# Designed miniproteins, single chains, continued (3): the designs that were tried, part 114

Each design is a single chain, and the fold is of that chain. pLDDT is the mean over its residues in the fold that is shown.

## One batch from the design tools (miniprotein)

Design m11950
Fold by ESMFold2-Fast:
Structure m11950 (fold): chain A 107 residues (1-107)
Amino acid sequence: MYQESRYSTTTPNGVTLYTRAIGDADNHYAESYSRVERDGVVVEARAVGYNGTTTFSRAERDGLRALAFADGSRGLGWGQAWDEVSGVGIGAYANASGVTGVRDSPF
């Protein structure tokens, strides 16, 4: 079963946050992408999980943070984007039934 979620926002201090998660347990696939942009600085993280792989990526610079997690075995994608200066963060989550803990990922 294919599931996708995505969120975007602009913080009061002008930081653009974007995150997207895809989960497809029937095809053993998951993908996540997160992007944070401020004053020409871009921070991106992407993770792809396929055929039982689990991947995680994290990128940070100047108080900007992007996280991406993908577990292909469970069809679980999770992304988060943060601006630490404004304290604003957004998350995207997509999973098959029975997946837990992605909103509160240990990563």
Scores: mean pLDDT 76

Design m11951
Fold by ESMFold2-Fast:
Structure m11951 (fold): chain A 100 residues (1-100)
Amino acid sequence: SMEEVIERLRHLIDSLRKLKAETELSPEAREVVDETIAELEETIEKLEKGEITLEDVIRRLEELYERWLRALEREPDNMALATVALELGHLIEWLRELAA
């Protein structure tokens, strides 16, 4: 359901905010985290207003995932970044199944 999609996006935002508060991040990693939080907040707002579709959400998350993969290339041993990238990947796969 769309309500469950919004709940999962909010959960990811909370996880990212906690990561930022509790983990020392490089300036580059911090920028990716901040950009991701902002994009997810905007995505939720647009979903709640009916301004975007589930397909638009998937596209936006796929663009974010590519940014996370680039960040992980620069910091391959950063397990915190790797964990979030994995969670984002799983969320995208789940959303694609809903859109099918």
Scores: mean pLDDT 85

Design m11952
Fold by ESMFold2-Fast:
Structure m11952 (fold): chain A 100 residues (1-100)
Amino acid sequence: MAELLREIIELLDRLIEALRAGDEAEARRLLSEILSKVGQFQAAARASKDPKLIAIAKELSEEVQRLLDAFTDPSASREEKVAVAERTRRTAEKLLKELE
C-alpha cells in the first residue's frame, strides 16, 4: 500500500511539472495513470478489510476527484489546475505518513 501511494505521489509530481510546462497532452496522460493507480489502491484497501486503509483510500479518492473536476472545468485556468494538483500531492504525502 505505501509503495502504491509513493507511485501516485511521483505521478502527481510529474503532472504538476507537465501543467507548469503547458504540456496538456502529457498532463492528461498522467492524470489517467493517477486514476488507474488510485483505483488499484481502492481495490487493495477493500480487499484488506482494514478500516484505516479504507478511510485513507476514501480521502485519496475524494481529492483525486477534485483534481479530475478541475481538469474537466472549462473555466479552470492552468494555475488553478496546478493549485489543485499541489493540494492533492500534499494530501497524498499526509496519507503516506499515516501508513508509515
Scores: mean pLDDT 87

Design m11953
Fold by ESMFold2-Fast:
Structure m11953 (fold): chain A 82 residues (1-82)
Amino acid sequence: SESEENIEIAREKLLEVAKYLKADEEFIEKIRNAKTTDELQEIMAKLFEILDKYKKEEQEKIRKKFNEIAEKIEKEREEKKK
C-alpha cells in the first residue's frame, strides 16, 4: 500500500532527525513503534516544540539536515520501485 510506504518513509525520516538531535532511547523507540500517520504527526509536533527551544541559527541547521535526510530517503524509495 502506498499509504503504508508513506508511513514507513515518514518514520525513517523522523528516526534520523531524532538521532541527529541526540534524542533519548525512549523517544527513538516511540518513533519505531508508531503505526499510524497520526502517531507520527504527534511525534513531529513534539520535535517542533524541541526545535523552538533552540537558537534560530541552530534551527536552520536542523531544518537543512532534515531536508538532506528526506532527499536521501526519497531517492532510496525511487531506486526500490521496479
Scores: mean pLDDT 75

Design m11954
Fold by ESMFold2-Fast:
Order: sequence, then C-alpha cells, then structure tokens
Structure m11954 (fold): chain A 87 residues (1-87)
Amino acid sequence: SAEDEARKQRAIEVLRELARRLEKSHPELAAALREGIERLEQAKTSEEADAIMRELLNRLRALAHREGLPFSELVALFAEADAAVRA
C-alpha cells in the first residue's frame, strides 16, 4: 500500500541519518546500517521489509555491545535521527 511504502521510505531516511551520525565513531555500525538500507530499498512487500528490519536490529544490538556503545545511547541516536527526518 502507499502507507506501507511511505513507512518504508521513512525508515530508510532515519537509518541513513543514523549511519551518517555513526560513520566516524562506529564505522561497523554505519556499514551494517547501509547494508540494511540497500536490502530495505529492494524489499517489495511489508513482510519482507519487516524481516529485514528485524535482522538489522539484531545485528545492530550485537555490534553496539561489541563496540561498547550502550543500547540506551543507540536508542537516543535513533530518536535524534527520527526528529531530524521529521523536521
């Protein structure tokens, strides 16, 4: 649907903003975000997009833990990226 496509495009823009913000400090997280974005751009259904997002979030959680980025800080960065996309 148009609503599903709009939601997917919004998610892609938020992920792009987050990747830009993490590029210098956490390059592996930024790379994982960009890979997720490429897969999400190719998704044809909401079910496929949901599966890609679930896999990406699991990878980000594991990478953040390895790089010493607290999950609370990652959540805050997501909120800041979402706010920037909304502005």
Scores: mean pLDDT 85

Design m11955
Fold by ESMFold2-Fast:
Structure m11955 (fold): chain A 86 residues (1-86)
Amino acid sequence: MPIPKVDVSKMSPEQILAYLQELYDKLKQMTQAQQIAVAGEVVEIVTKVLKWVIEHYDEIPDDLRQQIFEQISQILKLVSDVLAKA
């Protein structure tokens, strides 16, 4: 399954949250081999999102920021768990 491209500089915080939720759902539907194959791309995307959130920290509502970090945590845990079991 292709990972959707993201340009966080053109997205609202709500759009970023929706994108992360979609990414996590797509990752859960992949086989372990597919998850391993996309792991590097997923980490790159998560890193870009984290840098954007740090840069715009004061501009993001607390509740929405917490939800974004929760989705990032779930995605990274999935990637970590898959790589640890491989």
Scores: mean pLDDT 80

Design m11956
Fold by ESMFold2-Fast:
Structure m11956 (fold): chain A 62 residues (1-62)
Amino acid sequence: SKEQAEIELAREKAEMDGEAARLNELTQSRDETDPEALFEIVDEALHLMNEAVKRREAERRL
């Protein structure tokens, strides 16, 4: 229903906002780095996302 879709959309937006805040914290800690250090920040962000996905998959199986 429309209500269900709105709740899901709001939840996804909150999740994205949370992940954006985490990524922003990571980049702020390493501002003024060389281009190669930026790839390392991206790699760390990807690792965090993969761990979040795995945690969600494990919880879904509970």
Scores: mean pLDDT 67

Design m11957
Fold by ESMFold2-Fast:
Structure m11957 (fold): chain A 78 residues (1-78)
Amino acid sequence: IEDKASQVAPVLEGGGPFPRLNRFGIVVKFKPGTTEEEMKAYIDLLIEQNSHLPLESVEIDLEKRTARLLFKEVIDPG
């Protein structure tokens, strides 16, 4: 029946807080041949899974099949 896009394995690089920015960022590299719809579906899932964090920016590069999500994790410095 329906094939899950999860077999198009995104490579997660550099997930976690940036030490200088106090922001949670996720960079996703998609397998060659990943469609725009598959990339967007995966990004939507990541946003939903991190709904407790305010999303600051999403950048999708269809040619390079990469996506970067930046969440505004507000760490009160004092």
Scores: mean pLDDT 61

Design m11958
Fold by ESMFold2-Fast:
Structure m11958 (fold): chain A 61 residues (1-61)
Amino acid sequence: DLEDEERELEKAREQREKNPDPSAAESIKEAQKYRKEIEAALEANREAQRQADAEIKARKA
């Protein structure tokens, strides 16, 4: 899922930083961009879950 995906991308980024290969530069840029998108998606998902919980409480009240 998104959390596991982010952890794997972070590991890959760290490994590439320890072995600076010119051909890896493009992969690092794409991994960083994708990581930012995953982080944004995770934050949006948490907010949506909080709102859903509030909606359920309101309906039961």
Scores: mean pLDDT 69

Design m11959
Fold by ESMFold2-Fast:
Structure m11959 (fold): chain A 78 residues (1-78)
Amino acid sequence: MLVETVRRAAERLALELQTIKGQEVSRVEVEVLAESPTHAEVRVTITLADGTVITTTLVLRLEDGVPVVVAEETEVSK
């Protein structure tokens, strides 16, 4: 499912931030904004221990049975 693909990607990103970039991740949230069998729009929010919030909105589409990201918007706030 497209939403599960995004959840796994968010978990990998959180691990990368902790292990590679030395950032302490306090929270990872995945919100489904829209979902259909062929399309999904999902908001991922990663909160770091220093109060930094990284919000990424992803639009995904199934192309030939493969999930692909067709739009991505990332905002960083502190």
Scores: mean pLDDT 75

Design m11960
Fold by ESMFold2-Fast:
Structure m11960 (fold): chain A 94 residues (1-94)
Amino acid sequence: SLLEQNPVIQAIKERASEEVYERFYEALVRFLELYEKVKKELPEKEKEVEELYEEALEALKEVVTASEEEIDEALLKATEVLEENTKKLEKLLE
């Protein structure tokens, strides 16, 4: 996928443990797919959707700035944010 070819995502994959990266990547893909769907189907919810996207971006920023010793912890925290915000996006679809 295009996301797997992203240099930032590749750098994360190289630094992280495989199991932690796989869970993060799955959560990120699911969040982005649902974000695109909600944005397209519910334009009236743009503000709520944008807030959830910004929270995901902040979590990803913490991952890309993490040290080698912190990368797995940062990914686990980012995965939790992505999973929680995915559930919030699902709720917007009712």
Scores: mean pLDDT 84

Design m11961
Fold by ESMFold2-Fast:
Structure m11961 (fold): chain A 66 residues (1-66)
Amino acid sequence: MQDLIDQNQRSIRELDEKIAELERKYREALEAGDYETAERLHMKIGLYRIAKDSSELIIERIKRKQ
């Protein structure tokens, strides 16, 4: 169980790093007037947030079974 929690925590950390990078690029695209790139980045951010939420739910389920 601890191993699964550790794996999901690592995934969350990696996703947080990717989200932060994409959010920075999204702001840069908006400032540059590159709305097409901004739209693509916004969609990717949404997908990574869903993945992060899924990993957090897995950790919650494991904790509740204790």
Scores: mean pLDDT 81

Design m11962
Fold by ESMFold2-Fast:
Structure m11962 (fold): chain A 101 residues (1-101)
Amino acid sequence: EETLRLVKEHDERSYKEFLDKVKAEFQALADEAVASGRAGLETARQKLDEYQKKLDEFVKAASGNKEGAERVKKLADEINKLGQDTLEQGEAAARSREAAA
């Protein structure tokens, strides 16, 4: 589902499904970061940057709809938090592997 469409429709179920998919992707990246250390961390950083750019565009596109803009902003905050948590897990995993090496 496209974020702009979710914003316009105000469909809570579709919004939740989109967020659940993003959470699953970041969880997979966190698991990969634990397994791969620095390599997984780099992938997580790239994904977070891509999502932030897309969400910024959607916030701008939704500027004519106050409720839509607020929903996209909350989604952006959730994704940013998930990305930061993933990067933190990746750093911890990389340091653990470096200490073991």
Scores: mean pLDDT 65

Design m11963
Fold by ESMFold2-Fast:
Structure m11963 (fold): chain A 53 residues (1-53)
Amino acid sequence: SIKLEIEIGLYQIVIGSLEWLSEKSPHLKEQLQQEIKKLQDELKDLQEKLKES
């Protein structure tokens, strides 16, 4: 599904942006890493759905 491919791309962009921000904002690093992990788990679910499509 093209919609799933777009969603996966957007998740990858957001995750990369948060990873960059975590390096620039050490005081937020732990919080940002928790959000990154959550988004990575959601990305994994989307990738699994795409494989089943």
Scores: mean pLDDT 84

Design m11964
Fold by ESMFold2-Fast:
Structure m11964 (fold): chain A 101 residues (1-101)
Amino acid sequence: MFTSSDPAKRAAFDQEVMEGILLIISGVNLVTAEILEKKGDLEGAEAAREVAELSREMSKESVETQRAVAPLLIKAGEAAPTDPEKSRELIKEAEKKKKEL
């Protein structure tokens, strides 16, 4: 059972929450990719799939890395349907953040 009085259990819970957030980002971007592909936006669909894949990979990293990359991956997903180039730049920035941490 989790209790808020145990710092180690709290840290483990925070990690599970961050992993969950990244998996939600992955799922949302997979749905976005399917919608864009059906609309004929193949570049946007590819960018959204790249965000989804990277988000899933980042869910396995440290909480510090997860917190640093999650905002970038959210912005990349938002950019995919309107600006795939910006989406790819944000993906590269997230990958760079992972390597720096």
Scores: mean pLDDT 82

Design m11965
Fold by ESMFold2-Fast:
Structure m11965 (fold): chain A 97 residues (1-97)
Amino acid sequence: SALEALRAGDAESAVKELQQAIEDLRRALDAARRAGASPQALSDLQRAIHHLELALQLAQQGDLEGAIRHVREAEKHASRAGQLLSEEQKDAMTEAV
């Protein structure tokens, strides 16, 4: 995972994992939106993506501690979204990734 790479000090692997996580979560967001996810769930998914994009930028600059903080914020927002999503919406997101 991106967090494992960041904690290991492997910036190259962290950047690749963050790029993949951002792409996966963007696809998941589009699938959730098409499946009728609430504005609150979509907002939390968008905030998770934003924090992953900030983590990517910081990892590219060598600020691995800054990147870790933003990945943790992304996880909090993704967790909140997960609590608001129906099983049908979660299935749509899983299929999109």
Scores: mean pLDDT 88

Design m11966
Fold by ESMFold2-Fast:
Structure m11966 (fold): chain A 94 residues (1-94)
Amino acid sequence: MGILKGLSFTAGFLAGLAGDLDAVKGLADSLIDTYNYLKKTRPDNKQSMLDIAEQLEAFARGALAGGELTGNEEVIKLAKEAIEEAQRLKKEVE
């Protein structure tokens, strides 16, 4: 769903702009935990797992954009790691 990806990007962008490492890490971890919960409890629901992975990617790309605008190397690093993780999760589903 495009709306949830847009909201995830905006949340990431604002967290990245603020340099809030706890928000960037905590929100990314929450999405990863949700994906893992779905994988364990509803592994047949590939669409829901894909939707969470896409939300993680959108969030991480937002955080990267915010971090790059402010030159916050720690945010940039966390965002790139989250993008890579989201891409792995998407490949795992498909």
Scores: mean pLDDT 85

Design m11967
Fold by ESMFold2-Fast:
Structure m11967 (fold): chain A 59 residues (1-59)
Amino acid sequence: SALEEVKKIAEKLNISTETLLENYRRGIAKSQILDAASLLTGKSRKEIAEILDKAIAEA
């Protein structure tokens, strides 16, 4: 699920899933989050954005 992928991204960023989703939803450090998650996962910024957007929509 998108939420399970977000949990893995949050673990790699060393933050909570709640903090990651809340900061992204509010646009806090959005570009930095996408860049860091892309580098750590090997996924594109677009793929990370789609995962985060889907997880927020399902919340």
Scores: mean pLDDT 84

Design m11968
Fold by ESMFold2-Fast:
Parts: C-alpha cells; sequence; structure tokens
Structure m11968 (fold): chain A 73 residues (1-73)
C-alpha cells in the first residue's frame, strides 16, 4: 500500500513538472493533457487514503509555480 502511494506521489510530481514546463513553453495542449493525467493521479491518491490536506498542498504548490511563470513570462 505505501509503495503504491509513493509511486503515485512520484507520478504526481512528474506530471506537475511537465505541466510547469509546458506552461513555460506556451504549449497549452500539453498543459491540458498533463493536467488531466495529474487530476486522475490525485483522485487515485484520495482512493488510497492520502489525506485531503496532502492533496491540496500538492495542488497549491503547482498552482503557485504556474502563477510565478505567468507573472514573469
Amino acid sequence: MEEEKQRLLDEARRLAEKIIEAYEKGNFDEVKKAQEEFLEVLDRLRELGVPDETIEALKAEIQKKIDEVQKKK
């Protein structure tokens, strides 16, 4: 169980980096695809009992980085 949670957390971080890179490149098709995959991973983490606070923290961290990219362009 913990191994699967760790795998999904690692996948979520990988997808988060992909989203940020796509935003930096202005490739919004890649952003959309990576966001959809990221949300699926978050839903799976919730099913496995990862606390909502952890999920929200991951979302907030990614949103902060996206906001920084958008502001600085």
Scores: mean pLDDT 78

Design m11969
Fold by ESMFold2-Fast:
Structure m11969 (fold): chain A 63 residues (1-63)
Amino acid sequence: GSEISQRINDLYQEEIEKYTAEGKEMADKNPEKREEILHQYKVLGAQRAGQAITAALNEGAAA
């Protein structure tokens, strides 16, 4: 039902924000590599969000 849609939306938003925040923290510690770190975390965040959504769909079928 709508529960799965809500979970997917929340998970996507959480994953993107999580990796953006983590990238910002790492960039703060390494200002010289700031652009590289932020870019890497953006790419990673998008990839992880896709994987997390797939995992949530599988779990949503059972839970």
Scores: mean pLDDT 76

Design m11970
Fold by ESMFold2-Fast:
Structure m11970 (fold): chain A 74 residues (1-74)
Amino acid sequence: MEMARKEIPQEEAVERVRRLAEELVEEAKRNKASESEQAAKVVAVGIYGIGLGVEQEKVLEIMREAWERLEKAR
């Protein structure tokens, strides 16, 4: 039962990662973040996603989407 209390369902984990990605993208756009700061934010999203047990393919998809949105903010 302790494992079930700490385990996040994949769908919920993906939603949390997507929410973080959106927040970091919006913050970067507002603050005109440098390319290195944008890259650091995308890496942070990836680390968070892997930490939550999100599938690698899904983590990479979310990271790519975040990076593309940040590129448009330059």
Scores: mean pLDDT 76

Design m11971
Fold by ESMFold2-Fast:
Structure m11971 (fold): chain A 79 residues (1-79)
Amino acid sequence: IKPGDTVKIVFGIGTPEGGVALVQAGDKKYLVRLSPEAVRRLGLSSERVSGFMDLTVTVSGVEPGKDSNGKPVQTITVA
């Protein structure tokens, strides 16, 4: 995923440090972290609110990172 890409949010959840979402880009689904700004813009709370979503969003920022198992995971911000 790159800044300027359009993705479909399939599922999202708020966490104390931001959020997590399953996003669809083309025919593939990706698990991504959400920035705190993305969590607010998507209406997710830090109170572990979860929801199924069918929202198309534009990615405004991407930051590379790793999960606790050392696997690559991207943090995205949305417009």
Scores: mean pLDDT 66

Design m11972
Fold by ESMFold2-Fast:
Structure m11972 (fold): chain A 94 residues (1-94)
Amino acid sequence: MEEEKKRVEEGRLLALEMAAGRRAEEARASAAVAAEMEAVGSAEKEAAVLEELEREARALTEEDIERAAEKLKKTSPEEKVEEAKELVLAWLEA
């Protein structure tokens, strides 16, 4: 029925989370985390940040997804991490 649509949307959300996580880790070295939190302080800025994150999520490589999955294993069961990888790849394919 709508499983395909839900799977693609879940992949999109997971890809955005992976992109945000990668961005936050790189920002730790550059102190950009504070600037990003300040930028998300308004609804208009939130929309702009989400659009930029979606662009970054679209640019995720297989290597980026693997790195994000390794970090997710610390907070999520390994089985769900594998599902997340498949969902992200399905969304990127779409």
Scores: mean pLDDT 66

Design m11973
Fold by ESMFold2-Fast:
Order: sequence, then C-alpha cells, then structure tokens
Structure m11973 (fold): chain A 83 residues (1-83)
Amino acid sequence: SESEKKKLEEEIEKEMKDAEEVLKERIKGKDEKEFLEILKLSLINAAKLLGLPQEFIEKVKKIKTMEEFKEMLKELLEVKLKK
C-alpha cells in the first residue's frame, strides 16, 4: 500500500542518515575516495549477508561517486527491510 511504501522510504532515509553520521566520524582526515572505498566494502559485506546476487556486488564495485553509493544503499536497505 501507499502507507507501507512511505514507511519503508522513511526507514531507509533514517538508516542512511545514521550510517552517514557514524562513517563521517570514522573518516575524519581521510579523503573522499578512501571514504567511498570503505563504504563500498561495507555494502558488499551486507549484500553477501542478505544473499543478494553477484550482479549487485559487481555494481557496487563500479561505484565512483557518493550519489551512486547512496542509490545502491537504498536498494540494499529496501531488500533488508522487506524481509
């Protein structure tokens, strides 16, 4: 339903904000490229734990920007929260 979709989107946004705040503290003094590589590794590990297909993992490896990372994170969180 529409209300269930809104709740899922709100939960995804909350999880993303929490993750971004935690990771910002850990990467103080590192460049954005190093931060992105740490995020990609975390996302790959989470995807493997959730049983996502190899195609998802390959897409994560190809991420070049924080915006692309956020899109893949939203996809992962949607799978996690629907289980």
Scores: mean pLDDT 76

Design m11974
Fold by ESMFold2-Fast:
Structure m11974 (fold): chain A 84 residues (1-84)
Amino acid sequence: MIKILEEKLEKVKDPSITTEEILELLRELLKKAKELNAPQEIIDALERLVELVEKMKEEKVPTEEVRELAAEGLEWIIKQLKEL
């Protein structure tokens, strides 16, 4: 799980990434977390992050701000998993 999250975090940090690609990546991570029976706290955090990015997309927030939020969210989730 941690390695997958770290690989996806590097993709989110790419300045060429679009808001749509970030959203798809987060949805794939959420699906993977559920398939791997990740702790409920991790699943809840990913669901919240997906909802926030969906709202930011609807509000036409600049991609740079979406990228920063998604990166911070994933870094927090990785930290929580490493402390387990």
Scores: mean pLDDT 82

Design m11975
Fold by ESMFold2-Fast:
Structure m11975 (fold): chain A 61 residues (1-61)
Amino acid sequence: SPLDLVLALFREYLRRNGPPPSEEQRETLLANFAALARDVYGLSDAEVAEFVAAARELIAA
């Protein structure tokens, strides 16, 4: 699914770069991926919210 694809891209970003060190940088990263999910991959607002929730958990791990 497009949601699984965007989550896979986010996991790959974290694998290569690690989580951003500041809260502001983490929020910017999440906002940028949310925009990518919505604008490029065509995710609904509900799917974008699901992505952001999952992505926050990945950053916290």
Scores: mean pLDDT 87

Design m11976
Fold by ESMFold2-Fast:
Structure m11976 (fold): chain A 71 residues (1-71)
Amino acid sequence: MKEEAEESLRKLEAALRELEAAGAPPDLVQRARAAIDELRKAIEEDASEEELRRLMTEAQNLLVRAHLAAA
């Protein structure tokens, strides 16, 4: 799980940078960044697999929302 969360974190961070460059709304970018930061903190604190899955899902959903708003 931690390895999957770390891989997801890298992909989410890359996607966020692309969305920022594409001019996604700042409020949605900020929310997505906060969710990604929460996931990073959970990984560093060795959070449970359940918590990591929850945070990955939240970050992914926010990035999808930001991506749709940028399109």
Scores: mean pLDDT 80

Design m11977
Fold by ESMFold2-Fast:
Structure m11977 (fold): chain A 65 residues (1-65)
Amino acid sequence: LVEELREAAERLEKLGLTEKAKELMDFVRQYEAVYPRLSDEEKALLEQYLKKKIEEANELIKKAE
């Protein structure tokens, strides 16, 4: 999941959407830092949120290509 978001951010950067790519990369860094300290409920919510961000990023990539 986090690797998919990182790949999406790299694709957005290549497409010239630098600000959006930076936002996603910053999220990935924060996600990796906090994930080991989260409760099971917080992990489930964060994974759901991560999936939604990946879908939104992929739609944006598809429209830009």
Scores: mean pLDDT 79

Design m11978
Fold by ESMFold2-Fast:
Structure m11978 (fold): chain A 59 residues (1-59)
Amino acid sequence: MSEEEKKRLQVVIAYEKARQTGGDVAGREAARNKGKELGLSDEQADEIIADYDARRAAP
């Protein structure tokens, strides 16, 4: 698994954990915070979560 794939997975995990307890806003904040730890911008973290949410919304 590539380093990029590992970073995406960690951002998604942080998002889902926070979302379960604090909803969408808490999830996005956790994703951005995890992204910063991994050297990603807020925009990159937002893009990862937007892609993840789009895939989740598809049946």
Scores: mean pLDDT 80

Design m11979
Fold by ESMFold2-Fast:
Structure m11979 (fold): chain A 57 residues (1-57)
Amino acid sequence: SPEEEAAGAKAVADGTATPEQADHAFRGLMRALEKGYTDALVGTPGGAQAAADAALS
């Protein structure tokens, strides 16, 4: 939930989060950002390729 995410971020900022919790959260965030980045730029992998080819033409 947004409140739990905010509490987690605050714990990291305050230095109270454990290294294991911080590592787990960071991995989850990186995976979500990678997927979000791909989805935000293109609807499908085929669409990404077509868009790249069109841009180069």
Scores: mean pLDDT 63

Design m11980
Fold by ESMFold2-Fast:
Parts: structure tokens; C-alpha cells; sequence
Structure m11980 (fold): chain A 103 residues (1-103)
């Protein structure tokens, strides 16, 4: 379900935020934006139209994409784990977006 995918994405983004605190302030800022838009997507799914939810999911995908792209500069084991969490988050956000667009 859309809600299940959004909740899975939220959990992976929360893990990415915790690691981002140890990597860089810029990456942390992008991770926090992804977290905020994912939370807004969950809220809007329950209270607003699917179109509004799709917009928040698109914003979350954009910021997770920035996190993935910029996180690759740091090749530590921690940065690799961070990249894995971001990759899982984007997969679930894309699945949520696809189900919303099919509705």
C-alpha cells in the first residue's frame, strides 16, 4: 500500500539522517529535507488529495537523490551504509508514487 511504502521510506531516511550527522552538515540538510517531505507525504495521503501527496513524494525523491549523489564523495564504510539507506528510501518513494499515479 502507499502508506506502507511511505512508512518504509521514512524509516530508511531516519537512519540516513542519523549517519549524515557524522558525514557533513550539507548532506545532513538534504537528508532532513527528505525526512520532512516524506512526513508531509504521509500526512497529506491521509488528509489531502493524491496529487498533493505526489508533489511531496517528488520533493522527497529529489532530496534523497541529492543525498545519494553527494554522499558518494565519502568512501568510508559509514558513507556506504548511508548510500544503501538512501537507495532503499528512493525505491520505496518511487513505489509509493507509482501506486498514487495508478489510483
Amino acid sequence: SVLSYLQQALQYIQQAVRIAEQISPDILAYAKQALQYTQQAIQSYQTQSNDVTIQYVRLAIRYVGEVQSKGMVDRSPLARKFHDYASQAIRYLVQAKQELEAS
Scores: mean pLDDT 85

Design m11981
Fold by ESMFold2-Fast:
Formats: structure tokens, C-alpha cells, sequence
Structure m11981 (fold): chain A 87 residues (1-87)
């Protein structure tokens, strides 16, 4: 999961549904709306879905005082997982 989140920074659009559910739950817990993906297995995001997710990550970073570049660096990934665990 953490490795898949880091691959997002490299432009990967294919994730496990579990990884996408973690992102969705963490972002929604802070009032950030994103696409809802409840499919099992691996999911490939469309270009539009990928850009929406990147913008949601920027909003997440801004709310937590992180660099709001939309990149899933180590600080952003750790913050997402912490928010998910507390949700």
C-alpha cells in the first residue's frame, strides 16, 4: 500500500482497490471529496480520475500544512496513513 502511494508520485494510475479506499477514507475524513471506488482488485484510473485525485491530495497537503504540490512524498504518505488509522 505505501509503495503504491509512492508510485503515484511517479505517474502510476493503477492501484489496488484497498489503496484507493485508504486514500478515499483519509481524504473524506478531512472533508475532501474524491471519486468513490468500491471495486475489488486492481483499478486503473482514467486521466480525469487521476487529475481529480492529484487535486484532492493538494487540498489534503494544504489542510495539514505540508507542501501542496500533489506529490505523494514520504511525509504525505505517512500523514495519509495516520489519518486513515484514526478514522
Amino acid sequence: MKEELKKFAEGSKTFSSKTLRILEKALKSLGIEILEILEEGKVTLSEEQYELLKEAIKKFQEKLGLKNDGKLDDETVDALLEVYEKS
Scores: mean pLDDT 70

Design m11982
Fold by ESMFold2-Fast:
Structure m11982 (fold): chain A 70 residues (1-70)
Amino acid sequence: ALTREQALAALTRVPGVGPETARALLDLVGDRVDEWARDPTLLYGPLAAVGIHDFRAPALVAAALREAAA
């Protein structure tokens, strides 16, 4: 499983996601980070809640989390 530090580092590499936004997103996703990495469709709500409205963002976030988990 990803540590909070690894997940934060991965999320901050996603275009449009700053470190404060990454922290807010992790606070919403919590311990379900591994689930969100496997299914980007689950990220639409959490991303919108932190102000990310780019339709590509769920796939980019999921890819970044999968890379960090490898």
Scores: mean pLDDT 78

Design m11983
Fold by ESMFold2-Fast:
Structure m11983 (fold): chain A 77 residues (1-77)
Amino acid sequence: VPEEIERAAATLPEDTPEADGLAAIAAALADPEARELLEEARDHLAAAEAALAAGDLEAAREHFEKAALAAQKLYEL
């Protein structure tokens, strides 16, 4: 939940890399488009790991490519 991530970021020392990362995630989750892209990337990563576990390297590659595309779109926001 974005509010919980923001609260966690506020608890960490301001100058830690972890606090900066949590603040960036909280800001991204406040944007519905950014949140959708993060969910899309996560779902494709999960599907890629499942395909890899099943030995389907081609399906795993395709899902990694789709996750990377979603991450690129998120970066371009």
Scores: mean pLDDT 69

Design m11984
Fold by ESMFold2-Fast:
Structure m11984 (fold): chain A 120 residues (1-120)
Amino acid sequence: DEIEKAVTKALAAAQKTLENFAKDSKYAISLLQDAILTDNVDLINAILKNSDKIPKGIFTSPGLALAVHLAYKSGRNLGAYTYLELIKIKKVEIPPSVEIFLAPALKNREKLKKAYEKAT
C-alpha cells in the first residue's frame, strides 16, 4: 500500500516532468532510461500515453540505445518494447550505429509485444 502510493506519486511526477520538459532531451532521456531499466508498467503506460510530447531527437542517443540493449539482455522486455513502439509512433529513422544495439529486440518484437500485453 505504501509502495503503491509511492508508485502513484512517482507516476504523477514523471507525467508532469515529461509534459514540462518534452523539448528538453536530457530530462526525456533520463525518464525513458529509468522506465526501460526498471520495467515499470505504470511509468511505461504513462510514457506511451504521452508519446506525442516526447522529442524525436532523443532516439539517436547512444545512452538510450544502450539502456534498451542492457534491459533486453537482462530479461526486462517491457522497456525494450516501449522504446521500439515510441520509434514506430514517432516515425524515427534510427542510424545504423544505433540500430546494432536494437537488433536483438527488433528480431523478437512479437515476443516483446506479448510480454507487454500479458503485463497490462
Scores: mean pLDDT 71

